Designed miniproteins, single chains, continued (5). Designs and how they scored, part 26

Each design is a single chain, and the fold is of that chain. pLDDT is the mean over its residues in the fold that is shown.

## One batch from the design tools (miniprotein)

Design m16872
Fold by ESMFold2-Fast:
Structure m16872 (fold): chain A 91 residues (1-91)
Amino acid sequence: MSFIQQFSQIFDTDGNGTITSTEMVSIRQGFQHFDTNGNGVISGGELRRVFRSIGINLSDQQVRSIIRRGDRNGNGVIDFNEFVSMIRSNI
């Protein structure tokens, strides 16, 4: 499975493969916690910290793959909506 799918499953507390509204709130809060700049986006370094906190060590290539998939603007970062879209597409 992809690391995005594994990440989604960690936040799916009832194990049915569907992210509930409550779980989405928790993901948003986690995203905001690692948004150290307060600009509503997450950098590759911050994304690594999110995955490391759940026991997943991402390589630079894996981080680039996630950013590339979510970064529809080509700016090297992803916003919360891009991140959520990636998670939903893997559930």
Scores: mean pLDDT 60

Design m16873
Fold by ESMFold2-Fast:
Structure m16873 (fold): chain A 87 residues (1-87)
Amino acid sequence: GPGALLEAGRRGHLEALKASLEEGISVGKAVGMVLRGIGESVQAGLDGGSERESSVAGNEGTAKALEDVGSEKGAEKARRGAEESRA
Protein backbone atom coordinates (compact mmCIF):
# COMPACT_ATOMS: atom_id res chain seq x y z
CA GLY A 1 0.00 0.00 0.00
CA PRO A 2 1.02 3.68 -0.08
CA GLY A 3 2.42 3.57 3.47
CA ALA A 4 4.78 0.71 2.60
CA LEU A 5 5.95 2.54 -0.55
CA LEU A 6 6.60 5.78 1.36
CA GLU A 7 8.48 3.80 4.04
CA ALA A 8 10.71 2.17 1.38
CA GLY A 9 11.53 5.60 -0.10
CA ARG A 10 12.23 7.17 3.30
CA ARG A 11 14.43 4.19 4.27
CA GLY A 12 16.50 4.74 1.11
CA HIS A 13 17.10 8.40 2.02
CA LEU A 14 17.96 7.58 5.66
CA GLU A 15 20.37 4.75 4.74
CA ALA A 16 21.99 7.03 2.13
CA LEU A 17 22.40 9.79 4.73
CA LYS A 18 23.95 7.34 7.25
CA ALA A 19 26.35 5.88 4.65
CA SER A 20 27.46 9.35 3.46
CA LEU A 21 28.17 10.45 7.05
CA GLU A 22 30.17 7.23 7.63
CA GLU A 23 32.20 8.11 4.48
CA GLY A 24 33.14 11.47 6.06
CA ILE A 25 30.74 13.79 4.23
CA SER A 26 29.84 16.70 6.53
CA VAL A 27 26.38 16.73 8.16
CA GLY A 28 25.29 19.91 6.34
CA LYS A 29 26.44 18.65 2.94
CA ALA A 30 24.95 15.15 3.41
CA VAL A 31 21.59 16.58 4.59
CA GLY A 32 21.62 19.09 1.70
CA MET A 33 22.11 16.31 -0.88
CA VAL A 34 19.30 14.20 0.63
CA LEU A 35 16.98 17.26 0.70
CA ARG A 36 17.79 17.83 -2.99
CA GLY A 37 16.60 14.27 -3.70
CA ILE A 38 13.45 14.83 -1.62
CA GLY A 39 12.84 17.96 -3.74
CA GLU A 40 12.97 15.75 -6.87
CA SER A 41 10.34 13.47 -5.26
CA VAL A 42 8.05 16.48 -4.59
CA GLN A 43 8.56 17.79 -8.16
CA ALA A 44 7.68 14.38 -9.68
CA GLY A 45 4.46 14.36 -7.64
CA LEU A 46 3.58 17.91 -8.73
CA ASP A 47 4.17 16.84 -12.37
CA GLY A 48 1.42 14.20 -11.91
CA GLY A 49 3.59 11.20 -11.11
CA SER A 50 2.39 8.31 -8.94
CA GLU A 51 3.63 7.81 -5.36
CA ARG A 52 5.94 5.09 -6.72
CA GLU A 53 7.31 7.40 -9.45
CA SER A 54 7.86 10.17 -6.85
CA SER A 55 9.67 7.77 -4.48
CA VAL A 56 11.88 6.48 -7.33
CA ALA A 57 12.69 10.01 -8.56
CA GLY A 58 13.57 11.15 -5.03
CA ASN A 59 15.93 8.27 -4.30
CA GLU A 60 17.58 8.57 -7.75
CA GLY A 61 17.99 12.33 -7.11
CA THR A 62 19.62 11.65 -3.73
CA ALA A 63 21.94 9.08 -5.36
CA LYS A 64 23.04 11.55 -8.08
CA ALA A 65 23.56 14.39 -5.57
CA LEU A 66 25.59 12.19 -3.16
CA GLU A 67 27.66 10.74 -6.03
CA ASP A 68 28.46 14.32 -7.17
CA VAL A 69 29.95 15.04 -3.69
CA GLY A 70 31.95 11.79 -3.63
CA SER A 71 29.68 9.56 -1.49
CA GLU A 72 29.65 6.35 -3.54
CA LYS A 73 28.19 4.25 -0.67
CA GLY A 74 25.51 6.88 0.02
CA ALA A 75 24.62 6.84 -3.69
CA GLU A 76 24.44 3.00 -3.65
CA LYS A 77 22.02 3.05 -0.67
CA ALA A 78 19.79 5.63 -2.41
CA ARG A 79 19.76 3.53 -5.62
CA ARG A 80 18.68 0.53 -3.53
CA GLY A 81 15.83 2.67 -2.14
CA ALA A 82 14.76 3.48 -5.72
CA GLU A 83 14.80 -0.25 -6.67
CA GLU A 84 12.78 -1.20 -3.55
CA SER A 85 10.26 1.54 -4.52
CA ARG A 86 9.88 -0.08 -7.98
CA ALA A 87 9.13 -3.54 -6.51
Scores: mean pLDDT 80

Design m16874
Fold by ESMFold2-Fast:
Structure m16874 (fold): chain A 80 residues (1-80)
Amino acid sequence: GKVGPGGAGYAAEKVKERTGISDEAASQAGFGTVLGSNMGGAKMGGEIGGRLAQKYSGADPEKVAEAATEGAVLGGGSPE
């Protein structure tokens, strides 16, 4: 899917909701999700977001990737 700038905020909120990580780590996940989705779609966005959140919070990257992808789609992206 395609994710717009607004998707970063929604991705961060969903990551916080599902994993309980810090606001800063969730924001990194949201940013990585938008950046990655612009390069290779929602799946790549979720993977990059998950890696960034793992680096800054120690959260499960798989859970973060799922939550970030869901939030990005809700924030203005399309599923892919």
Scores: mean pLDDT 64

Design m16875
Fold by ESMFold2-Fast:
Structure m16875 (fold): chain A 87 residues (1-87)
Amino acid sequence: SLSERAATIDLSTEAGRRALARLAVEAAEAALDAAEANREKAPEAIAEGARVAAEDAEELARRLAESDPELAARFRRLAERARALAA
């Protein structure tokens, strides 16, 4: 599971923190795919969750822009998808 993978990461290292950020974007992408597929079942709750996810993804993209531009680009795409889902 993602939690088991995360538990093996050494957060005291930069490499470990980047590995966790990569797992976080994978989990967020999967959650967004599920939210898009189930939008009709709970449109208000999904829209609200997507709005929060977009804000968090934008912040993570800004923090990663210099250290990991590829991961930052993934979070920016996630934020764009989440904003579209929240609209």
Scores: mean pLDDT 81

Design m16876
Fold by ESMFold2-Fast:
Structure m16876 (fold): chain A 81 residues (1-81)
Amino acid sequence: ITAETYLDAALGAAEEAIRLAERMKEAGASPEQIRNQVGPLLTAMRFALEGARQLGADPETLARMEEALERALKAVEEAIK
């Protein structure tokens, strides 16, 4: 497993979390239901970020992963408001 593998996993999880939160809100899901479904994706992103750090990923790769996590968190917050 490489740092690039963790980067790809984090970016994919971010896109999935954003789309899932948006679709669930449009379907009338409660904030609790959205949190329960999106939570594992956010956890997977945090796990990928830590894995990349342990592999010595460069600061640019880590910054991209952190930005993806921030975007996903903001989208989820907006969906549950």
Scores: mean pLDDT 84

Design m16877
Fold by ESMFold2-Fast:
Structure m16877 (fold): chain A 100 residues (1-100)
Amino acid sequence: SLEETVEEIYELLKKDFEKAKEKALELASKMSNEELLQFLDIFFKRFMQEPDVELQKKMLEVLKAIAELAEKDKSVPESLKKAIRDLVEVGEEIVEQKEA
């Protein structure tokens, strides 16, 4: 399930950031636009609930990497690219506020 996928990536982020990022990008590249949107919704909700700022920053870097992947993919609708950009912007604001 997408929930299990998000949790697996989340647990991997605690142990190996580069592997977690690589796995997230690999899985995202194989997802349909609908699956990608659902995955990102679940992942962003988990990001918002993360009490560890350093881990939250790593989750934001994964979101940014997925945003770059989607931006380069001509099959991804412009509306989905915008939704992903908006998630990254909100995520950056959340992290910045916690560090202030």
Scores: mean pLDDT 86

Design m16878
Fold by ESMFold2-Fast:
Structure m16878 (fold): chain A 100 residues (1-100)
Amino acid sequence: SELEELLDEIQRLLVRAYLFAEAGRLEEMRKELERAIELVKKMKELADKQGLSEVSELLEEIERLLREMLEETDLAKIRQLLQQIGKKLSEIKELLEKHE
């Protein structure tokens, strides 16, 4: 589905963002995060259109955490934020597998 394709692309962008963060390449991390935020917004719009309220709520939380990460320079905080985002993305994946 389009939601599953968007989820996979978001996950790919976040892996890239983390690798850039570990390398100290924070501007490249920010570019990947900005792309991820755009896809999260698109995914939320589609989830809202389909009445997937729990998915939409998780995506709103993910967008907040991604925006917080854009302002971070501390690798430990970046790791903590990515761990929180990863848990929410896993919850979305389970919800999509149940409904699609």
Scores: mean pLDDT 88

Design m16879
Fold by ESMFold2-Fast:
Structure m16879 (fold): chain A 83 residues (1-83)
Amino acid sequence: GAAAIAALERGIEAVRKLPEEISGEDAAALLRSAGATAEDAGLPKAAELGYKLAEEAYQKETVSRAELLAKLEEILAVAREEA
């Protein structure tokens, strides 16, 4: 519960320091990491959302930092509701 939420919050803070434009592959890796954090914490809805958003990002050449932050915030919101 609480440790996973804190880990997701730290991940979001780290992304705020990245460049404005991120490769789809790197964005997908960050979203998959968020999904795995949720899965390890027993948060299946947040995990499924993270993996879904990662697959969508992987199909893109690039994603904006703002779009990636919005997706990570969505995963965090689901994780908080599920926890």
Scores: mean pLDDT 87

Design m16880
Fold by ESMFold2-Fast:
Structure m16880 (fold): chain A 98 residues (1-98)
Amino acid sequence: MSNDEIIEGLEQLISIQPDDSYTYLDLGDVLYQQGKYEEALEYYKKSIELEEKKSNGKPTPLLARSYFNISAVLEKLGKYEEAEKYLKKGKEIIDQIQ
């Protein structure tokens, strides 16, 4: 399956369930694989926003994953100091849920 076909399917899911944090994470992942780092970053941030609202600020595996993915995107954009801060946040979330 091409990344473009996957993006179309995920955009359809957002239209049906606009508050699904997992769909935004998946769309960010596909955009990251295409080298569309700034677009991937926006979808990962939206995934965090929706997950924090859904969990009432409780640490979740998806929240940690989204922070790790933002860190990876920031490294690709050359923003190493910001990437380290997001990586640390993701690790702190994992430590809270283990």
Scores: mean pLDDT 83

Design m16881
Fold by ESMFold2-Fast:
Structure m16881 (fold): chain A 93 residues (1-93)
Amino acid sequence: MAELLDAEFSVRKTEEGDNILIASFSTSVSGDVNVDILADGKVVASWSAIAEAGERVSASAKLEPGTYNVSVKVQVEGQEAQETAPVEMVVEE
């Protein structure tokens, strides 16, 4: 199976006041990937990307202020989907 490695989440506030959740990860294999960002078990953003083994991939979603359990689900083409354990993120005003 492709392994989802070193998943990290961060929140950035834009100059316009938008809160952007950034999910960053790497995979153990190269290939086309589908990335879903989940907040409280709901898909808030979906991306298609090309991953290179060991290289970082980033995906983002705009969130309103609040507390969320966030995770990322990644599927490399031809592999089983992998999902990170949920992480609590507080998005402040």
Scores: mean pLDDT 79

Design m16882
Fold by ESMFold2-Fast:
Structure m16882 (fold): chain A 71 residues (1-71)
Amino acid sequence: RLEEIERAAARAEEAIRESAGEKLKAAVQKVAENSSLSLEEKAEILAQALGEAVDEEWARLVLAGWLSELA
C-alpha cells in the first residue's frame, strides 16, 4: 500500500535526520558534488557511512530521493 510505504520512508528519513542531522546533510552535499557518480553509487556510499544503522536496500531508496532533490 502506497501510504504504508510513504510512512516507512518518511520515518526512516526522520530517524536519520534527527540522529545524524547536519552530519548526514553534509555527507549528501559532499557526495552530490561528485557529478561523476551515479545516484545509485552516491546512495551506496552514504549507506556505507551510515553503517548497519540503516538497511542497505532501504537506505538506497531514501538517500536516492534526497540526492534527486539535490540534482
Scores: mean pLDDT 60

Design m16883
Fold by ESMFold2-Fast:
Structure m16883 (fold): chain A 63 residues (1-63)
Amino acid sequence: HMEKITDQEVERALVYAAGALKKRSLGEENPEAIEKIDKLVEEAMKGTVEQAREKIKEIFNLE
């Protein structure tokens, strides 16, 4: 692939990374939060760039 990376592709990659990092932090002690993170990642992948940015914030604010 020699196509230019789109803003949507970047935001999707960031959402995935945010989810993975937050799961690593919460892992074994918060299984309900992990399910919520997975849901937020799924929603972000289907939405706009703006929605993906908001989902990243929601992911990092989970406890």
Scores: mean pLDDT 72

Design m16884
Fold by ESMFold2-Fast:
Structure m16884 (fold): chain A 83 residues (1-83)
Amino acid sequence: SGMKKAKEVYKKVLEEAEKEGLTKNQLIAAINAVNAAKSQAQIDAMMAQWPEPYQRAIQIVLKYSDEDKKLIENYIKEEVKNK
């Protein structure tokens, strides 16, 4: 199912972020910001404005496909809705 795939991709990106010393909240903020961006210029603006831990989180997120980034965001939204 799509939810199983979303959960697996989310766990993978979370584990990668944790290995880099990042928190779950920093990763979630980066995923939401990158997915909301409409252009490279907006991503560049975020990198200039956000603190270093968030910049590192954005760099990790940017390595994932657009499909996987959307799956991660949808998984996070579903967890928040069903808590």
Scores: mean pLDDT 81

Design m16885
Fold by ESMFold2-Fast:
Structure m16885 (fold): chain A 78 residues (1-78)
Amino acid sequence: TRTLRQVIIDAARAAGVPMAAVNQAVSRVVAPATLDRPISSFSDAQIRALAGQIGQQLAVMGVPVDRIRRFVRTLYAQ
């Protein structure tokens, strides 16, 4: 089963978000133990909240809005 970590990495690669930026944004929003949970263990509301919070951190770091939108959309479409 895919973990939250794997889904985030795949979404970042698909969206063209630099991995260093994703790792930094994620570390501010998500505990390491939470990243290793199966994606199926999260509710739709939890995924939306996490995607939004990670997206906000990426915006603060200067990641282009179009890449952030692709990243967030990819997380929702899982």
Scores: mean pLDDT 84

Design m16886
Fold by ESMFold2-Fast:
Structure m16886 (fold): chain A 114 residues (1-114)
Amino acid sequence: SDLEKAREARKKGDLVSYMRYFSRAVVKELEKKKPKTLSEYIILASSARRSEDYETAAKAFKDIAELYKKQGDEKTAELFEKLAEAFANKDYDTASRLADEGLRLGLPVAMAVA
């Protein structure tokens, strides 16, 4: 259904609606299959953000933080924990500032610009 809506939006040249519906389809697929890798959690977080599903984005950022903490990257884990809290609290100004910090640290651009 969301994938069909994305195809219709693309045919009409409506890129904004295309990205929203496609992102919603990606979120639903990843939640059904359960993310297992860092890459899958990043795609889930980015897609949830693009579809304005900020609660799902916040949960995904928290899971990303736990994965970095398990790798011993405490600094990156702390950044993602703060980002998760900002989205959960609907503090988008803080979320934007933390995303900019993530870009300076070389973190995935898709998380900052999606």
Scores: mean pLDDT 80

Design m16887
Fold by ESMFold2-Fast:
Structure m16887 (fold): chain A 63 residues (1-63)
Amino acid sequence: MTLVHPSPVEENAALSEAALLVFRGEVSQEEAAKKYGIPKESISRAVAVIERGLADSEARRAA
């Protein structure tokens, strides 16, 4: 059992939370990176994925 580093799945959960906060404009990428210990590049990529998912959802509503 590894206690010193988060597992990949736990890191992905933290990344999703950080990306949502940045996407909502509640914190900057720098603040989220410091708080969750995740590189800003990873947060930026996650935000881009969220934006792409929302664009796909909006296409469904624009029927």
Scores: mean pLDDT 70

Design m16888
Fold by ESMFold2-Fast:
Structure m16888 (fold): chain A 68 residues (1-68)
Amino acid sequence: VMVFKLPDGKIGISGVKSISGVSGVEKVSDTDYLFSESNLNNNAKVTLSDGTTMTLSDVLKSSEVLDL
């Protein structure tokens, strides 16, 4: 899983199956999602490609965050 902070104030997450609990999530591909940083919810659920679920907070802590 990779996390990107985009210069337009969006956060990108790559390598996940789904995200739930965040407003305004854009599905870019079957594994890639975008949402506004203003809609960040640390209690949101991220489902990984292997079917495991994590909180968005745990994904952000365990992943390298790239400022683009």
Scores: mean pLDDT 78

Design m16889
Fold by ESMFold2-Fast:
Structure m16889 (fold): chain A 56 residues (1-56)
Amino acid sequence: MTVTVEADASDPEALLEAMRRAQEAARKGETAILKVTDASGNTTTIDVRAEGLEVE
């Protein structure tokens, strides 16, 4: 199963919570996708479950 968590970089607390959720899902054997949008509108997609992290 896949869990997608989104967070804005402008909210550090929400970003940390999103990271924790993604990590917990990955630890439970789920595929976790973390999407972070920064103030410039850049979206970074991180696949926490898979080996390797990809950044756009």
Scores: mean pLDDT 68

Design m16890
Fold by ESMFold2-Fast:
Structure m16890 (fold): chain A 59 residues (1-59)
Amino acid sequence: MVAEVEALVRRIAEATGLSPETAARIIALAEEGASPREIAERLGVSVATVNRAIELWRA
């Protein structure tokens, strides 16, 4: 479980240009039910970047 999540987070970070820490935060907040807008506002990234990260996570 943890190792697969870490690999996925790294892949998302590479695809979006985010740090692995920021990618992990996006996934954690999305799992908690936060909206893409709320995640974008909290992390200082664009809504488009958050949506891209969530799309890659759900694929």
Scores: mean pLDDT 78

Design m16891
Fold by ESMFold2-Fast:
Structure m16891 (fold): chain A 71 residues (1-71)
Amino acid sequence: MEELRRLIAQAARDAAAMARRLAEAGILSEEDAERLARAAEELARMAEEGAPLEELEAKAAELDRLLQAAL
């Protein structure tokens, strides 16, 4: 379980960094990149703090919805 949480946290941090780079490149709007990065950083924090998997899944679903809205 802890290894899964670590992987989720790493993936979320990478996603946040990527969103910011895409905004700098002009591929994403600054607003969309900020929303995606913030949600991804929240997911990473929740995973590190030991939030239940159901809550992590809900936050991941929020990230997916934000990404779909940005595209």
Scores: mean pLDDT 80

Design m16892
Fold by ESMFold2-Fast:
Structure m16892 (fold): chain A 88 residues (1-88)
Amino acid sequence: KKEEKLKEIEEAREYLEKEGLDEAAELLSSRYGISYDVALKLVEDFVDFQIKLTKDLLDGKITEEEAKEKFKAKLEELRKRIAEEKAK
């Protein structure tokens, strides 16, 4: 199960890099009802975060538990920023 989640993170990263940040931003904007410009910034920040997290995990610099905690914290931050934008 943990290895499956790591593969999902890697696949999500490859998808975002291959399909382009613009398409991911459009999807996020549509899904959450936020502006495209805000969605684009959130996608760029999240992609950078996931690339670093995945590399650190694969290099053994962090544990799976630490990676999970960091990922959860980043999702909570993202959720909060989306909620703040929707309140406008």
Scores: mean pLDDT 74

Design m16893
Fold by ESMFold2-Fast:
Structure m16893 (fold): chain A 71 residues (1-71)
Amino acid sequence: MSALEKAAARLREYLRSLGYSEATVETAVREFRELFADADAATLEAAVDAIKADPSRWGEIMRAFQARLAA
């Protein structure tokens, strides 16, 4: 399994555990894959680790990685 697929699978499980609908989970996972499509394994691992360390900061974490990848 690729690092991207592994990260996407964990994101999917996490969002489901928070009670989001399948449609919302599908959209979020798709956007995650699009954002991180060209990201290396280390960046993907850092993103997953950051989310696992403090899931309450989800929006802040995603914004930080979006800014880094857009540069």
Scores: mean pLDDT 77

Design m16894
Fold by ESMFold2-Fast:
Structure m16894 (fold): chain A 83 residues (1-83)
Amino acid sequence: KEEREKLRRENEEAFLAWVEQRYGPEHAAWLREFLDRERERTEPLGKAYEEALKNGDFDKANEIRQEMAKVLEELRAERERRR
């Protein structure tokens, strides 16, 4: 799992460097901030969801799924505004 996290970070940095060269530093900076916000918003919800499932707390898991849906809608709207 930690090896996947390292590969993901390395691939993300390489991708952002490519975006900066192609589309300029402003677009690359926005994308980095967007990805950081996406992780900040979704990572704790993902962890809470997995924990609820492990504990058999399906009511809590459903509540978290609804919260994740709201977060994903907000992120989609933000991404569409930038397009």
Scores: mean pLDDT 74

Design m16895
Fold by ESMFold2-Fast:
Structure m16895 (fold): chain A 98 residues (1-98)
Amino acid sequence: NRMEEAAREVKEIVRKGAEEMAKKYPEYASYVRGMEVSFEEGMDLALDIAKVDEEGGVRLAISLMEGWAKNGSKIEGIKEIAEKTAREAIEVVRKYAE
């Protein structure tokens, strides 16, 4: 199932990004964990929406990745990792939506 595969790949990209952030900036580990939990819950909702409204689910998924980049950008060192992670995840969703 391409949709479930895309969701798994996105979650893995974000998980690895969160691990890199927490490893390099352990003082922000709780903040990063909060972002990760919110993202995972949002992606589960996006996947459920996509089953009945594919465009709506894709739009929510992209919005969640944009939110990941925006929240990460509030912390100087985390910003670059968050932006890179969001770009990689958005590309997975866009390739699926083609």
Scores: mean pLDDT 83

Design m16896
Fold by ESMFold2-Fast:
Structure m16896 (fold): chain A 92 residues (1-92)
Amino acid sequence: MAEEEVLARLKELVRRLYPEASEEQVELMARAGLVQARAALGLPEEDRAHVERYAPAVAEVARWAAEAGLPPLSEAELEAENERFLAEAEEL
């Protein structure tokens, strides 16, 4: 799946930035980054320009997601993913 390619790229980036992070922490950080990026893809054009200006790393990951053909997240999907992320983080 295209999502696995973006996640693999994010995991490699996280490992370079945080070489002491556990594999579980790397996976959580990569998934959280992808959720933020896919949420940004669902924003209006003006709000996407704001993300590019103030959060360029999120905008870059959003480009990777778009290139991979990943759909933007709806508000309901973003809420569900955030709840899942919090539950997984509690297990660390």
Scores: mean pLDDT 74

Design m16897
Fold by ESMFold2-Fast:
Order: C-alpha cells, then structure tokens, then sequence
Structure m16897 (fold): chain A 63 residues (1-63)
C-alpha cells in the first residue's frame, strides 16, 4: 500500500535499519550500487556521509 511504502521510505531516510534503507532506495528506483551504498552508510551510523557517497556514485553512473 502507499501508506506502507511511505513508512518504509521515512524509516530508511531516518536510518532505522539497513534493510529499511535498501527497501526505501529500491522503491525510489535507485540502481543497486546506490542501494548498497545507502544501506552501508546507515549500518555504519554515517547517514550524512552516506548521502555524499550516494551523490558521488550517482554522478559516476551518469558517465
């Protein structure tokens, strides 16, 4: 449902768990490389640093 998807996205971006982060990124259509990078950042408790890394990888994938 849309409500369940919204909750997963919120939980992912709040850093609740690596699993929530992967699910949120997949729902938003991120490629697998960004999904893994985002989840790893959440697991390490480095959400702010993870956003920077995700943006860096996104720029590389645009080449």
Amino acid sequence: SMEEKAKIIRDGFEGKSPEAAREAARILGYPDELVDAFAEAVEQGKLDEGWSEVMRKAAELEK
Scores: mean pLDDT 67

Design m16898
Fold by ESMFold2-Fast:
Structure m16898 (fold): chain A 85 residues (1-85)
Amino acid sequence: SSEFERLVKEIEEILEEIQKIVDEIKKEFPDNTGAIKFADGLYDQVRSGLDYSRQTKDVDLAKEFLDYARSVLDLMKKILDDLKK
């Protein structure tokens, strides 16, 4: 459905933003192995949720994963901000 395609696209766009934050952490804080590992883990969880959503094609599940992806992005921004202090 068009709604499912929109939800998947939004999760993909959020995953791209999360990837940019992961890359920035790795570039600016290469010695912070704890932050890098945690950030990589969060990215992998969102990616896995996206892959699962694509396989099931369940609109309600995709909505839940979109909310989760948004929460992860917010957390990633806070982590990056805290690292820059």
Scores: mean pLDDT 90

Design m16899
Fold by ESMFold2-Fast:
Structure m16899 (fold): chain A 88 residues (1-88)
Amino acid sequence: SEELARKIRELGEKGAKAALEGNYDEALKYAKEAVDLAYTAGIISVEEAIGLLLRVIGAILDAEWTGNNEKAAEEMRRLGEELARRAE
């Protein structure tokens, strides 16, 4: 679904922007929304959903401790692109 792919990419970009601004809670909210959309659409398994969220959580925690918001933003974009490609 092109529409689903578009929405997921939009969430990834919003999450990346939030991460760059140090709004970690907002970034995680967008990550959860993107993963929930993909899971509900049957694009990913529950195991994949958990793995993707843990990857983003790890990047956010790293950013909180090191200040590397660029890395957290990159992981948000990667999440959006991975899920969007599977939604297409």
Scores: mean pLDDT 89

Design m16900
Fold by ESMFold2-Fast:
Structure m16900 (fold): chain A 98 residues (1-98)
Amino acid sequence: GKEEEERRRREEQERVNRATALALRAIGLFLDGEDVEEAIRDLEEAAELLELSEEQRLKVLEEMEETVRWAKEKLGADEEVVKEALKLLEERREEVLK
């Protein structure tokens, strides 16, 4: 019925909202150069909440790599933080492909 559809839509919206909050937190942590590994864990949790496929997870990792490169070139992100982030993203990509 309509009540069940509304409940399902609310639950889906709550998952999307939580995933969005985790992704925004991850970007903030990365830009501040505080904890790159925690930022990547937040993104992995967001991907699980959204029930992303392997292809969608790989796409998210690719977009994060592009964001890391953009932050280096446009925002002056620390080169050592950028190097660590790119290494962790590559390691996560290899794990997804197994």
Scores: mean pLDDT 71

Design m16901
Fold by ESMFold2-Fast:
Structure m16901 (fold): chain A 74 residues (1-74)
Amino acid sequence: SNIEESIRRSAQLSLAIRESGALPLTEEARAMAEEGAKLRKEGKVDKSLDGHTVPVSRATPDRVEHVASVTIKP
């Protein structure tokens, strides 16, 4: 299920962003980070992402800019 896998990975990324403190989270991203924390506690995370560093960008009217790099924790 591509959708289920995508949601789990998004939850892990949102959790990593929250734990890094690099960006203020929207309400949706906060909910995804909470789901990511739950999945990590239950051992249901995608372990292939452990230790990977992901660039975090934000869109501006003129461009997409790199804001920070965050590392996905086990």
Scores: mean pLDDT 75

Design m16902
Fold by ESMFold2-Fast:
Structure m16902 (fold): chain A 81 residues (1-81)
Amino acid sequence: SLEELSEEAQDVYRVALEPYFGEDGTGENKIGNFTPPDLRGVGATKTKEELRRILKEGEGFLPPLNVPDEVIDELVDYLTR
């Protein structure tokens, strides 16, 4: 669960990713007229390395996360669980 992540990874997810992807990373949250894609589905079709790149460098509507690699690794594992 999200609560099993470090405090920093939980904070980053809640601030940067949860508004787009919901608590589960399933894209349940809507932002105005935008429905974000299912990041869990992305984890099924992309490798952990590709997802790590997406989080570090940004892609499409996602801005790059400027956080330590350890936090990125926790978020990748959470999204691909």
Scores: mean pLDDT 67

Design m16903
Fold by ESMFold2-Fast:
Parts: C-alpha cells; sequence; structure tokens
Structure m16903 (fold): chain A 87 residues (1-87)
C-alpha cells in the first residue's frame, strides 16, 4: 500500500509535468505492461464526467488495470494527492 501510494504520487507529478517517459515507467511498474490508449481513453472520460481531474482520472484508471478495486484506487489517488500537496 505505501509503495503504491508513492508510485501514484510520482505518476501524478509526471502527468502534471508532461513527462511521458516517467509516466510509461510508472505504468509498467504498476501493471507489468503498457496499457492501450483506446481502453484508457474510455475509462478516463467516464471518471472525468464523475468530477475527477484528468491526472486523477488517469491514475485511477491505471490502478484499476493493476487489479485494484474502484474504492481502493480512489483512496490511493486521494492519499497520493494529499502527500504531494504537503511537500
Amino acid sequence: MEETVELVEKLLEALRAGNIDEVQKIIEQLTGKPIPKEKMRERVTELMKEGYELSEAIAISYLLEAGFDRETAIEIVKEAKKRLEEK
């Protein structure tokens, strides 16, 4: 759990900075493989309609692909965002 929160914190920072190389590395650490953009686009769009920011929607989508349930994925992203704001 702690390691996952740290990875999501780095993912949010990389997404905000537009650092695509770092985003790809973190995705592979979370899922073990690259995720198809088309599958991610649909999920990200649905999450954004529910009120999540683009970076949060992307992070939640990758956690769901890594096998986390929706509630756990959302809590991990919230915790990572909170830690990022405290630094």
Scores: mean pLDDT 75

Design m16904
Fold by ESMFold2-Fast:
Structure m16904 (fold): chain A 66 residues (1-66)
Amino acid sequence: GAEVELTLEQWRARAIALAERLGLKYREEDGVLYVEINGKEYAARDKAELLKLLALMGELEQERLE
């Protein structure tokens, strides 16, 4: 198959790259990614939380174009 499962580190790297592209405040501490969106801090510890964070940042990117 063409789809390769990403590691937790690769998902984290994607989330960081999107946060940087959007100009959001972020920090990485003890393997947890923290990103500030509209004054609220979101923590992502695992793949499910990283996917939710990526979705939220994607929605923010779309809202900025409206």
Scores: mean pLDDT 78

Design m16905
Fold by ESMFold2-Fast:
Structure m16905 (fold): chain A 59 residues (1-59)
Amino acid sequence: SAEEALAAAEEAGKAFLEKGKAAGKEATVTVERVGDNAIATGTVDGQTYISVYSAARAA
């Protein structure tokens, strides 16, 4: 479900923030639902990372 995709994206975002903190860097994450998918956008040191999560696809 889209809720599972959102949960996966939020968990990944939390891990991304923890890694940034452990490296002494400031990181930000935004999670957005797009249909049956969730998009997690993370930024650290001016570098942007985008991950797409879907409950309809195998991990």
Scores: mean pLDDT 76

Design m16906
Fold by ESMFold2-Fast:
Structure m16906 (fold): chain A 82 residues (1-82)
Amino acid sequence: SLADVANVIASVADVLFGPGAVRVEAVPEQQAIRLTFARPVSEADLAALEAASRAAVRARFPDAELTFTRTSPTEVVVHVRV
């Protein structure tokens, strides 16, 4: 489910950035997950999050595809397709 994918991404974010650095919220109406960063996210940090999240989600949900879009300096939206 979208919530299960959000939980995987939350775990990845905690490992990469530490607990509380990223808020992860499922937005079922948009088939998306909203990520809110406590600090502006760099391109390198976003790339690391994308790579680690794709690997972790694929391991549990092989058919899930993730698209990451930066919507502000502190916000990224992840669209999930299954």
Scores: mean pLDDT 84

